# Designed miniproteins, single chains, continued (4), part 71

Each design is a single chain, and the fold is of that chain. pLDDT is the mean over its residues in the fold that is shown.

## One batch from the design tools (miniprotein)

Design m14443
Fold by ESMFold2-Fast:
Structure m14443 (fold): chain A 69 residues (1-69)
Amino acid sequence: TKETEEKAERHIRLQAKTLKSMGASEDYVKETEEEMRRTAKELIEKGADTDQVLEAISRVSQEALAKFL
């Protein structure tokens, strides 16, 4: 739904801001942001609920943070 898309976009922006604040490069933040948006879009198209979409975004963000260290 549009509400799920809006919540996903807000969550993605928050995760991207966190990565940037922790010193990740602009290119790395953009790549992670694109991956989060792609993941969210695919799940929404498959009919996933809001919680599932937000969890998937968080997982991508956590993996990006772990790799960045």
Scores: mean pLDDT 84

Design m14444
Fold by ESMFold2-Fast:
Structure m14444 (fold): chain A 77 residues (1-77)
Amino acid sequence: SQEQALEYLRQKFAGEPVLDQAALEELAQKCDFDVEKIRSVCEELVFMYNQGATAKEVSEKLGLSQSVAEKVLKALA
């Protein structure tokens, strides 16, 4: 459900103030609020972060806004 998807993201990024509610909602919406899709996207985000990907590359690869891509990369740092 939408609530389960958002709760998964809140737990995954617990303590990361740069990822506000709007950013988490955009991430969940791009994954159709599907927890399995969100999990896969989070794994891809971690992989891209470890490869030194830029926010632009993350945005283009995953269809996220530049702002959300920047916030996610900061949260992973």
Scores: mean pLDDT 82

Design m14445
Fold by ESMFold2-Fast:
Structure m14445 (fold): chain A 95 residues (1-95)
Amino acid sequence: SEEEEKRRILIDAEVQLGLAIITAYTIINLNPDVPEEYKEKIKEILDKMEAVVSRLREAYEAGAPLDEIRALYDELQKLFDEFQKIVKEINEKLK
């Protein structure tokens, strides 16, 4: 059903954001070898992800159409892909 799909999208979005927060915390606070430029990029993408997930929560609570929920989720997937690419670059450059 549409309601089940909306709920799955919201849960998936929250899980992705949670994983990104944990990964960002590790990079920013626990790894001194990561260049500041990468830490700034991670912070910027994370802020954008948090903003999209906030909009997704608001849309879900307001009973927005499935197409609107999907569009927000697609925006989150693009940001999450960018986040993962930065993480990969960090891992490849650390000795």
Scores: mean pLDDT 88

Design m14446
Fold by ESMFold2-Fast:
Structure m14446 (fold): chain A 96 residues (1-96)
Amino acid sequence: SLEELLDEVLELIREAAERLRAQGKHELALELEVLEGLMRIVVGVGKLTNDEKFALEGAIRLTERAIELVREAGLEEVAERLEELLEELKELLEEL
């Protein structure tokens, strides 16, 4: 469940970055690519330390920032899907 949610968030961020690069919006694409990298680090650290709470808290924060950038870029459908995944991540954190 958590791994599937994180994979979906990462895929949406990657797709958004690729779309923005194709549109010549290189700075916004780079910011999303940095967030993807940070998300992978947070997930990796969580797995290495067996700390699901750390992974969830980090993923929530990074997903919130990704939503802001995606909205600034005008990718509303991607932002809406990320918001759905954000609510699912928050629900998992409350169940820990």
Scores: mean pLDDT 86

Design m14447
Fold by ESMFold2-Fast:
Parts: C-alpha cells; sequence; structure tokens
Structure m14447 (fold): chain A 80 residues (1-80)
C-alpha cells in the first residue's frame, strides 16, 4: 500500500514540476506553485513534530504521503 502511494506522489511531483516549468512566466501559476510549496513544507514540519512526540513512524509516513498526494494533485489540477 505505501509503495503504491509513494509511486503516485512521485508521478504527481513530476507532473507538477513539468507544469510549473512550462508556466514559469505566468504569475498565477507562480502563486499556485508557491502555495503548494508552503503546504509541503508544513507537512514535513508536522511529520517531524509527530515523530518527536512518539507517534508510530509507519502511520506518520502514511499520513505524510497522503498529505503530499492531496497537495500535489490540487496544484496539478489548478495548473492544468
Amino acid sequence: MIEKLEKEVKELGKKFRELDLAKARDPEARRISMDAGVRLVSLAAQRTSDISAGADPEKVRLEFLEGQKKVLAEAVEKLS
């Protein structure tokens, strides 16, 4: 299950980077990409906090991947 989710996140991340690069001169696309970047950083900070608090690392990893998938999917949809 985690392996499939990791693959989906990688594929969405690649698509996001391709769209971001293609629309580098579009101010609206830049805003969308910046918002996605901030949300991804927040997810990474939450993951670190949860692990430090003694949460189950496997559960935290799953929640982190699901969060990344949601953020990247929304960004890709908005950039499409």
Scores: mean pLDDT 84

Design m14448
Fold by ESMFold2-Fast:
Structure m14448 (fold): chain A 86 residues (1-86)
Amino acid sequence: MKEAIEKDAELLLESFEADLETVERAKNEKDPSKAAALLSAAAISAVAMEFTAEQAKKAGLEELAEKLREAAEELRKAIEEAKKAL
């Protein structure tokens, strides 16, 4: 199970930059429904990071849990800033 958590975390952290780009695309999207869909996709990624951080913490993977928590917080902040810009 620890190896599965590490793999899931790696995939989520690798996608983090693309998730931030998705939020930036939402800010530049002129269609409000498309902008909302992009922000929803980014929010789903943040939820996955939060869930995997909890699993990592329970497995004793404290450093990995912290990286995922920080990535989720950064993504959540980007989403909130994007909502203010729309």
Scores: mean pLDDT 84

Design m14449
Fold by ESMFold2-Fast:
Structure m14449 (fold): chain A 87 residues (1-87)
Amino acid sequence: MTPAQQAAIRETVLKQLEELLEKGEGAPKEAIEALEAVKRILEDPSLLAEQSEEVRALYHAFLLEEALRAGDPAAEAEAERLAAAVA
């Protein structure tokens, strides 16, 4: 992961966190905690191994979302697989 990719993912995570926090009491606490964990992993990748499977999946989903924004067709296939797994 390049510093530019890490910064782009961080911006996406922060935007989603801000949107959830703006909803106040209507925001699910688990979603906020998961996004905060992803933000922490972006700052210290060594923490990835200590995270739950769900948090690791979310982190990888953000990596794939950035690749999708770049137009990578391999990332599209993986994103579809992850979406099917959580549905």
Scores: mean pLDDT 73

Design m14450
Fold by ESMFold2-Fast:
Structure m14450 (fold): chain A 81 residues (1-81)
Amino acid sequence: GLSPAEQQFIQSVLDLLRDGNIDGAIQLVTNQVNQTGSPSIADLVSSSVGKSDLPPDHKKRFIGHSRDIADKQLAKLTEAE
């Protein structure tokens, strides 16, 4: 299950996307991945966005960027090992 902090973070992203602030949502996820060093938060958020009732175009734009952020972070971790 998701922690309360993870649930609150996901809700913040969903609120930005509902307001049409896609760039703000992308920036929030980018900052979180950079701070934690973990791509997993981007995947969790993308899953929640994909299951939401948000407009399909907002979902597609956000999920595409979120996956790219996760993939780049994973590649960086793999290269650093």
Scores: mean pLDDT 78

Design m14451
Fold by ESMFold2-Fast:
Order: structure tokens, then sequence, then C-alpha cells
Structure m14451 (fold): chain A 127 residues (1-127)
């Protein structure tokens, strides 16, 4: 459930409750990422997938290791995380610098999530 993942990331990354207004969330994210608040609001209003993609970028700056652990525990795939980033990018204006900022920060969390998933798959069951 994308809404459940979005809510868990919101608590972990920004220490905000799931019922926090998009305006308040956008103000906090705008300050963390240096994005205009209007663009952040557009992404948050584009659905939970786009919101998750944006929260991955925030986590890449603040709590990348904790976010990666949460995503692995929630059973989120790397492909689902890439889809979330793409959804956030589609809600952004056509600005390569903003797209790069979101992509670079989100990629830090996605890379750690992939590494943690790979470590679990390579651990042999020891009797």
Amino acid sequence: DLDAIRDRLLRLVLDLEPDTSNDTIAERISKVLGLPKSHVLRILSSGPRAAIGLLLAVAGKLNKEEAARLLVEAGVTVDQLRDAVEAALRALPDDPALALLVTQNASRVIGLTAALQNQRELAPPVT
C-alpha cells in the first residue's frame, strides 16, 4: 500500500504525522532540498507515488540508512522506488537542475536499499 509507505517515510524522515497538511510538509521539504515550495506542493498533490519519490530525495540528505532499512522491511522493490522517483520528476517543471537534485538524493536511498536486499539474499541459511 503506497499510502502506508508514504506515511511511514513521512514519520521517519521529517518527524511528521500522516495527517500533517501538504502545505506544512511542502514548507519543510522546500527548506531541506532547496526547492521552491510551489513545486514541492505540486509533487505532493500528484499522489502517494510522487510523494514517496520526493521523500526519498529528502531521506538521501537526512536519514538515508534509516529510510533504506524501512523500505527493505516494508518489502518495497527497487523498481517501485524508481517508479516513485519518476512520478515525482513528472510533477516537476522542465528544469534539469531540479530533476538532477531530486534524482541524486533519491539514488542514495535506492542504492542502499538494493545493497541491503542483496545482502539478505546472499546470506546462506545456517543450520
Scores: mean pLDDT 82

Design m14452
Fold by ESMFold2-Fast:
Structure m14452 (fold): chain A 90 residues (1-90)
Amino acid sequence: LAAQVSAVSQRLDALEQEAVALLTDDSLSDEEKRERARRLEAELAAVRDELRALLAQETDPDLIRQLTLNQFRAIAISSELWLIERLIEK
């Protein structure tokens, strides 16, 4: 379980970096940003489902804390992706 929690955290780190790159990269077309945002949203949804399943089965307070923090991180990344979509819809 600890290894799975660590793996999910690392995956969230990667998704966050990609979302920030989409927000800051002026060289990408609106179409490219839309396609990448859509892919990241799908990956994020899968991560959120995994976090929910792990949290439901976990009894270790430290791992529950880490999973809960990762759920809030996933919400933050969703907000970043929403902002990208809003910028494309100018």
Scores: mean pLDDT 77

Design m14453
Fold by ESMFold2-Fast:
Structure m14453 (fold): chain A 85 residues (1-85)
Amino acid sequence: SDLEAEVAKAKAEIDKLMDQLDNSTTVEQARAIGNQISQVITRVRIQALSIKEKEPDASQKALNEVEKISSDATKHLRQKLLEIQ
C-alpha cells in the first residue's frame, strides 16, 4: 500500500537521523535530533490513523511498525544522552 511506502520512507529518514545522533557530541544536538525523530513518527502515525476506517489492516500494520521504530529510537536516544552526560 501507499502507507507501507511512507513507513519505509520514514524508517530511512529516522535511520539518517540516528546516524546524526551517533555523531552528536552535545546534549543539545542529541535532543534536537530526538525532536526531529518524534516529528517523523507523529507524521506517519497520523497518516496511518487517517485510513483506519477504510484500510484497517494496512493501518494496524503501519502503526505496529511505527511503534517498533519509535521504541528502538527512544532507547538509542536515552543511551546516547547517558554517554554524553
Scores: mean pLDDT 87

Design m14454
Fold by ESMFold2-Fast:
Structure m14454 (fold): chain A 96 residues (1-96)
Amino acid sequence: MKIVPLPPELQEARRTLAAKIREGIDAVEAGADVNEVIEQLQKTLVEELRRLKERFGDDRDATILAIALALQGVGVIFLIYQKRLDEARKAADDLE
């Protein structure tokens, strides 16, 4: 397998997204509106991707990793939408 070095900014984006996903899951378990939680997570994902694009837009390997993060983030948001919170929590752990 090709080893791609992960920049600190990408590691931080993954940790930030994982933390926000866990906060969202905790909010849903506490009775928050799932749609509002999903909207907040989508805004977080878009903002982190925008920051990575601005920092690494011309770096192909970093762009591929940012796309992978986007796909992982969308997958977890979909799990929260379906109230599959245990699977969403595991996916957040896999982001670290």
Scores: mean pLDDT 77

Design m14455
Fold by ESMFold2-Fast:
Structure m14455 (fold): chain A 76 residues (1-76)
Amino acid sequence: SLTERAKQLAEEGLRHALEAVRLHDTDPELARQHLGRALEKFAEAYRLAKEAKSQEALDALYEAAAKADAEIQAYL
């Protein structure tokens, strides 16, 4: 379903964001690439959540994005 796909993309976005944080000091170029991928995944998740009109998917995306933002802000 679109809801499950959106939730999966949100989780993938969070994983890329966490990988960017992990690589920030050791490989900043690769960290930037992972950050870019995280943003792409979150944008796609949002698009699908809105198309599905799924509050469950949207809430999952907001939770994943908020967690990613908090982790990244610590190193910006």
Scores: mean pLDDT 87

Design m14456
Fold by ESMFold2-Fast:
Structure m14456 (fold): chain A 71 residues (1-71)
Amino acid sequence: MPLSPEQLEAVVDAVVRQAVDLMRDFGWSLEEAIEEATRSINLVARHHNVPEERKQEMIERTVKRVREEYE
């Protein structure tokens, strides 16, 4: 089933929180956290047959939010 806009936002929020926790609590670098976040979005997109354009939007938004938390 394709993800709704609300489900898409919830996935981005969850992945951003995980990446921030990995940086704060486990000493992950920004690049490592971004790689893990991107991997998580790709897995969700694959499982739910998310269109490529929507997947790229999710990745862009996730990366932007993770970078904002690091800077």
Scores: mean pLDDT 82

Design m14457
Fold by ESMFold2-Fast:
Order: structure tokens, then sequence, then C-alpha cells
Structure m14457 (fold): chain A 62 residues (1-62)
């Protein structure tokens, strides 16, 4: 797995969806902690699709 590729994808998603660093970090930690995508989406006020794209970026590169 390429962690550098995951980091690059996360930065691209951050720019695409205009996410703050705090929001991106919170979403990533929520995913790693096993929180549901819906719960994370509601907590950070982002669409469910954005959380799923971030999850996919982490899982595909791991």
Amino acid sequence: ADTALAAQRLLELQKKYNLSQETLDGIVKGILEGKSAREIAEEYGVPLSVVNEIRDAIEEAS
C-alpha cells in the first residue's frame, strides 16, 4: 500500500470540496475509529459522498 498516494488523494479531495484541515483530519480519524460514514457526515456537515470518497482513498492505498 502507498501511504503517499493516499495523502495526495486526500489533499486533492480537500481542495475539491473546500475542506478545512481540521475537518479533513476529523473525517480521517472518524473513519479509522470505525465510525459510520453517515455519523461523520452529520458531525462535520459534509455530504455522505465526500466521506465515502475519503474512505475509499484511504482503503485503496492501504
Scores: mean pLDDT 79

Design m14458
Fold by ESMFold2-Fast:
Structure m14458 (fold): chain A 94 residues (1-94)
Amino acid sequence: SVEELVERAEQLLLGAYVYLEERRLELAITTLDELRKVFEELSKDPRLKELAEEAIKLVDEAIEAVRAGDLETARQLLERLGELVKKMAELIKK
C-alpha cells in the first residue's frame, strides 16, 4: 500500500499540473488537497516521514500560490514536489 500511495501521489501531482496549465484553478486546489492527504498517510512510514512532511509544506505553499494567482510560483512548487515524490519512489524500490 505504500507503493500504491506513492503512485497515487505521482498521479495527483500530474493532475494538479494539468489543471494548473488549463487554468482550472479550483480543480487544481482540490487535487492538491487530495495530494496533501496522501502525503499525510505516507508520513506514517518512518522511511518517508521527513520527505512527506516537507512535501506537505510545499503543497500548502502551492495551494496559497494558486489562490493568489501566482501560477509561476505554483509551477515551481509542483516541480519541487515532483523531485520529492521521485525520492520517495526510490526509497521504497526494494
Scores: mean pLDDT 89

Design m14459
Fold by ESMFold2-Fast:
Structure m14459 (fold): chain A 71 residues (1-71)
Amino acid sequence: SLADFNARLQQLAAFTQALQERYAASTTPEELRELAREVMEKGEDLAKISGGAALHLRHVAAELLRVAKKL
């Protein structure tokens, strides 16, 4: 339904905001790796309803791991 779709968009927006805040607060490679793991888990959940959103989160997680490796 439209209500379900809107609720999922709100959840994704909240997750994206929380992700940005946690990334800004992350100071260690371990914190970035944990964040990447959570992003991957969210991507797997979204794969059931949106392949595009899932692929985007997979790329975000990969980038977080690359940043962690350079620290």
Scores: mean pLDDT 77

Design m14460
Fold by ESMFold2-Fast:
Structure m14460 (fold): chain A 74 residues (1-74)
Amino acid sequence: SPIEQLKNILDSIELKTPEDIKKVIAFLDSLIAEYQRLLAEETDPERQAFYQTLIDELNKRKKELEKKLADMEK
């Protein structure tokens, strides 16, 4: 599934430094903004549900990375 493919891609990214985490967060922000735009223009309920699920997963991953970054920068 596209959600599983996204999870696999994110899990494969090696996060070695705070700078690496910040780059991934910036990428996730860009991707969230793109899918939010697509969702706003979508009229098909199944595709709306798909975009919302994808946005939710991206936001969850972003929050996890932001927490990890905060813990590393203590």
Scores: mean pLDDT 81

Design m14461
Fold by ESMFold2-Fast:
Structure m14461 (fold): chain A 88 residues (1-88)
Amino acid sequence: LLEEARKKGELAVEYEKKGDGKKMGEYVAEAARLLAEAHADDPEVLRRLGEGLRQDGKELEEKGHTEGAKVLFEESERLLRRAEEVEA
């Protein structure tokens, strides 16, 4: 899981360099999803991942990458809900 997440993060960086914000957002979301699976029972880690994706989404939106930002906001919301479910 951690190695796969690292590879997705590297792909996100490559697509950022290419100016493909949608693919960048998709790979960042995939990396966070894999990290969330590795920490599925840790609500603090899930919350931090969700908050991080929300910040990354805002940055992509400011750069005009609306589609990539939307992907990150959707995954952020999903991880924050998961954190609440685990904590309950």
Scores: mean pLDDT 81

Design m14462
Fold by ESMFold2-Fast:
Structure m14462 (fold): chain A 59 residues (1-59)
Amino acid sequence: AAAREALNLEIVKIVNDYLNGKITPEEAKARIEAAAKAAGYRAEVSLHDGLPVVRLSPA
């Protein structure tokens, strides 16, 4: 199903906004978690020295 690929592209856009200074790290984490939940996935998001690490699993 295309849902996981679409979710990955959305996460990339959110991360890119964060790296360009458009959003805070907390806002990036919240948006990633919300996007995953809306797509029926669970997101584990960790911020290591300002770099987001995202893991996705089925909800």
Scores: mean pLDDT 77

Design m14463
Fold by ESMFold2-Fast:
Structure m14463 (fold): chain A 89 residues (1-89)
Amino acid sequence: VEEYLEKLKEIAESLKPKVPEESEKAIELLDRARELYKEGRYEEAKRLFGEAASIIVKAATKAGDGKSAVEALELGAKANEALREKYEE
């Protein structure tokens, strides 16, 4: 989970020069999701990861960065699956 968060944050930061508002919002959501994950609030963390990943996909698409959009989509899906396994156990 932390690996996916770190990579999503890197993608969001790389997009800041082109789409600063969306990128900063995504980073804030990722930081909040990390805090919820540390608190054991996995379902809420999953929702915020999904929202952040969605924002990053849209930001990357706006920036013309198809590679970052695909990576964000894949990382969001992996984070969602990993967190789902935590709160459904």
Scores: mean pLDDT 79

Design m14464
Fold by ESMFold2-Fast:
Structure m14464 (fold): chain A 104 residues (1-104)
Amino acid sequence: MLSSLSKEELEELAEVIREIARHFGDKEAVEYALKALKALEEGKIEEAVEYLSKAIRILSKKLGIPESELFELLLRTVEELRNTENGSKQEEILKRLIKELEEA
């Protein structure tokens, strides 16, 4: 559940959603991810969670992947990124996620 994530985890989740949405041309999901980032910057955690939930739902429909499956893939990616200090490896993690989503 999004409400159990830290502010830092929510920020990384929003950035991951933004990059995926940009890659797949989902302008609406990009907009909600940006609104979530702004809400987090302003300390409005509840608003950020609502925007992230909307972004995930929109992106789920765009990709034809169940919302729960997409959420699990996103959380796994955020965890991998947080455990990775090398920028090149972070780019590889994002590319792997995009490829998994293209094949789904």
Scores: mean pLDDT 83

Design m14465
Fold by ESMFold2-Fast:
Structure m14465 (fold): chain A 77 residues (1-77)
Amino acid sequence: MTYEEIKAAIEKDITSLDGDEVEELLKDDLEAQRELYNIALDKQLKTIEPSPVVEKMAEILRNEDLAAAEAEYQKLL
């Protein structure tokens, strides 16, 4: 699955996405994670039901808020 396919799926049918495939593809690309999350969040604001993919992306972005602590923790390992 490619970044472009994920972006297209968010626009048309977010339920076609496998959350694990999305996480694996985006795990080291924070800019792509942010862009796709913003697109998915905008779509979700216009829908009634929460999306598992959007929740996963939110978790990834939330982890960045702890990047300094995580980097410091990694230095101790």
Scores: mean pLDDT 62

Design m14466
Fold by ESMFold2-Fast:
Structure m14466 (fold): chain A 71 residues (1-71)
Amino acid sequence: DRVERLKAELTDALLELARAAAAEAAGQLSPEERAAAVELALRAQRVRDELLALAGREALLEALREAQARA
C-alpha cells in the first residue's frame, strides 16, 4: 500500500530530522550531516505533501503521532 509506505517513510524521516536537530542543539552536527539534514527535510516535505494529498489529514496525523512516540 502506497499510503503505508509513505507513512513509514515520513515517520523515519521525521525521526532522523529530530536526531539531527538534537545534534545541532548540542553543537555536534558536522557540515556534511547538516547538508544531509537539509536534503532530508526537503524530502520529508515532499512525502508529507504526497501523503496529505493521497490519504488526507488523518493519515498524516497518524504518521506524526508515530514519530513523536518513537522520538
Scores: mean pLDDT 84

Design m14467
Fold by ESMFold2-Fast:
Structure m14467 (fold): chain A 104 residues (1-104)
Amino acid sequence: SLEEKIEELQKKVEEFSKNIDKRYETLKAKASPELKKRIEESYKWFKEQINEVKELIDKAREYYKQGKTEEAERLLSEAEFKLNLIKMIADTEFWLFEREIEKE
């Protein structure tokens, strides 16, 4: 059901947010002061993107409550696409930070 899809995507966003927090703390502990600034800037950007995904899910939930199923499905698909894109960017960027730390 659409309600189940909304709840599943909400859980995925929460899990991803926690994973980003853990990766940030791990990298921050090992990085030089200059690299820490870059990691912090990336972390802030990812948190902002995660908040945008959460807002899309909240809007989808409201449309669902109003019986606007097609609008809810569109927003949910947009949220899922955005989450997958952010995950892909995060995996690449945090991997690159890990490589830079190993070279120091």
Scores: mean pLDDT 89

Design m14468
Fold by ESMFold2-Fast:
Structure m14468 (fold): chain A 65 residues (1-65)
Amino acid sequence: MEELRRELTKTIVNLTTALIKKDVDAAEEAIKKLRELIPKLSETERQGAETAIRWAEEQLKKLEE
């Protein structure tokens, strides 16, 4: 559905923006949203979302140090 693609794109943009701003709470919220979307995504989109989550978790870990 077009709605799922828009939601995925919007969530990834929100995640990237939160990480640039070092907004940990916003980044965690975006990660939760991506995890909610994963079961509804195609295989390619799911792989992209999982990669984005892994990258974001690494960025958040660096912000704690």
Scores: mean pLDDT 80

Design m14469
Fold by ESMFold2-Fast:
Structure m14469 (fold): chain A 100 residues (1-100)
Amino acid sequence: NVQEVIRLLQEIAGLSPEQAQQVVDYLRELLEEEGADFQRFVDRLNTPEGREQLREAVREVNDFLENSPVEYSEEQKLRLLALEIYNRVGAAENEELGLK
């Protein structure tokens, strides 16, 4: 459920509805480019394990941005968050499937 992911992004990352939608749009673009199943990814994010990976992704991006000597635009921050979510949740799914 995409709407649940939008809600989780707002609650966990403190994003506006518009910012949460942008992150989802960037995730869809990344998954389509990689030939991955967007609905499967969304379903994974809606598990307890997926929610934990989402929280870790938010923490890592926030830590990176706070320690960065460079200021990032809002768009760049949202794209970085989408990339981190993709990498973490995608890696966890690959481990579940016995892939490395």
Scores: mean pLDDT 79

Design m14470
Fold by ESMFold2-Fast:
Structure m14470 (fold): chain A 66 residues (1-66)
Amino acid sequence: MAPAAPAKKKKLKLTVNIGRFVDGEEVESRSYDVEFEYEESEDPLETSASRAEAIAKAIAEIRAKE
């Protein structure tokens, strides 16, 4: 028989909204979509919290390409 399937990884997509306000008015608003993989058995919210640094880095890389 074929070997047992390896542990399945899922993708989590987060949308991060960053707004800049001057004198109570929003002068700049940007949305960044970040995807990362997590194990199917893990809590996606807890995994996203533990990956906060990686998420910040991904946003910085997206900004650098703009």
Scores: mean pLDDT 66

Design m14471
Fold by ESMFold2-Fast:
Structure m14471 (fold): chain A 66 residues (1-66)
Amino acid sequence: MEGIAAFGAALGALGGDEYTVEQLRAAAARVSGEGRALAERLIEAAEANGGRISRAEAEAIVAAAA
């Protein structure tokens, strides 16, 4: 779970109520392995939703992967 935990920490460091594709890509660059794969899933979800997802949605996806 280290990769997923590292990505969760990177998201927490961003702050705010939603994440853009740009912010998610920045967070993804800080992780590898499972964390990177999870980050890519969030980027895909954000792109499908007009380039952003809410913090609550991102946290739910991270929690489900953990």
Scores: mean pLDDT 76

Design m14472
Fold by ESMFold2-Fast:
Formats: structure tokens, C-alpha cells, sequence
Structure m14472 (fold): chain A 90 residues (1-90)
């Protein structure tokens, strides 16, 4: 099924971006993490849309659940970046 494969690929990409952003925040700095933000947001939005389409297919239930978890983790790291950026700007 085309949509399920796209969800799996987008989930993997989002997980890699979340890992890179956490690594940048922890080991490199806020500026490096900020460079990843546009792609992270775009990938998370795309994955959310694909997951909603895949929900109509019973066989995609596990893929959709993993996608939702990945989107949640992305939202978490975006919040961490925003908090770090606000502290730097203050």
C-alpha cells in the first residue's frame, strides 16, 4: 500500500531529524538546532497528514501509531528549542 510506505519513510526521516536536533541542542548549540527547525516542522506536518490518510486502512494501524509518536517527539523537541532560544534572546 503506497500511503503506508510513505508514512514509514516519513516517520523514519522525522525520527532522524528529532535525533539530530537533540544532538545539536545538547552538543553544538541553539543556532545549529534552529537550522533544522524548518525541515522538522515540514516533515512532521507531512507525516501527520499521511497518518490521517492511512487511518482508513486497518493494516496500517501500527504504522499510524508509530507516526503519531514520532510527531509527538518532534513537537517536544521544537518546544525545547523554543525555550532555549528564548533564554538566549533574553
Amino acid sequence: MEVAKKVEEATKKLEELVKKMKDALDNVGVDEAKKLLPELIETAQELDKLAREAEKYPEAKEVVEKAREAVGKAQGVIKELAEAEAKEAA
Scores: mean pLDDT 82

Design m14473
Fold by ESMFold2-Fast:
Structure m14473 (fold): chain A 91 residues (1-91)
Amino acid sequence: AREVLEESKALMRRVYAATRARVDELVAQGRYDDALMEIGIGKGILGIIYGVALSILRKLGASQALIDELRALYDRLIADLDAREAEIKAL
């Protein structure tokens, strides 16, 4: 169960980092609508990873602490993307 959690957290962090890098590139080019679309895609992919990981952890009988750890990372990454979306919309 712990291995699935750590692999899922690593994948979520990689998707987040790639999304942020692409968003920043698009913003630097003045492509604000494309940047907002990229945030939407990144949030969607993070949601899929979270949902699949949660389902696997539950099937493996993972403790509530492991489930809470996955949720905490997911919530933080989504909140960071929501904050970036708000910044771009204010431009």
Scores: mean pLDDT 91

Design m14474
Fold by ESMFold2-Fast:
Formats: sequence, C-alpha cells, structure tokens
Structure m14474 (fold): chain A 58 residues (1-58)
Amino acid sequence: AMAAAQELAATRARFYEVAKELSELVDKTGETGGEYMDEANRKAAEAKALFDRAQALA
C-alpha cells in the first residue's frame, strides 16, 4: 500500500538520522572516556527499534 511505503521511507530516513547521531556520540564517548555512554546507549536502542520497524514494514 502507498501508506506503508511512505511509512517505510520515513522510518528509514529517521533511522539514518539516529545512526548519524549515534556515530557522533560514539566518537565523543571515545574521546571523553565515557561521558556520553548513557546517551549513546539510548540512541542505539532507538536505532534498533527503527530498524526492527523498517523490517516489519518491508
């Protein structure tokens, strides 16, 4: 359906945004010795949820 294709595209776009944010947080966590670890873990969980949603829609 058109709506499912649009939702999948939006979910993938959001996943790439979160993945970029996660990559930046991981870099900062490495530089600071773990100051951003909790935030990176939250973003990793969000990225996984979006990935699982995209798989369900595909």
Scores: mean pLDDT 76

Design m14475
Fold by ESMFold2-Fast:
Structure m14475 (fold): chain A 100 residues (1-100)
Amino acid sequence: SERERLILEAEASLTMVAMTASVLKLANSRDPSEEGKELAKKAEEALELANEAANAARRGDLERGIKLAREAAKKFEELGLPSAAKSAEEAARLLEEARR
């Protein structure tokens, strides 16, 4: 169904941005500076939010998925990753359409 396709597309998008956050976390975990530590922490927060959003979407908890995807988008903006932020916002939009 169209609803199932929208949920799958949102889950795929959230999984991709979670991978991006994971790579950034790993890269900054090697940096002993305060900036590196702060970026690693924000990357971990973005990773957790994106994974939780994807899991919520898969379970059909679309309202939770939307909320968590938007929180992830804000964290990606803080990380200076506008493309990842847009992908997370697009996932939230797809889940909003799936709720109809």
Scores: mean pLDDT 88

Design m14476
Fold by ESMFold2-Fast:
Structure m14476 (fold): chain A 71 residues (1-71)
Amino acid sequence: SKAELVLRVGRVLARNADKLPKEGIAEAFRTVLEDLGYPEVGEEARERILSEPLTPENVLKVGEWAAERVA
């Protein structure tokens, strides 16, 4: 499902939060969600990543938030 894909993307990005630039993680969420047909969810996910400290926990929360909106 689309929600399962978004959750997997969020987990991968969270595991790599120490290796990737914050803007890169934000752009990855935006692109994946836009490609799935949810550009507004993608833009808000991007803004949420950019507005919060870059931690695995915050990245996971954004992924969970987005997955609920693409179910």
Scores: mean pLDDT 88

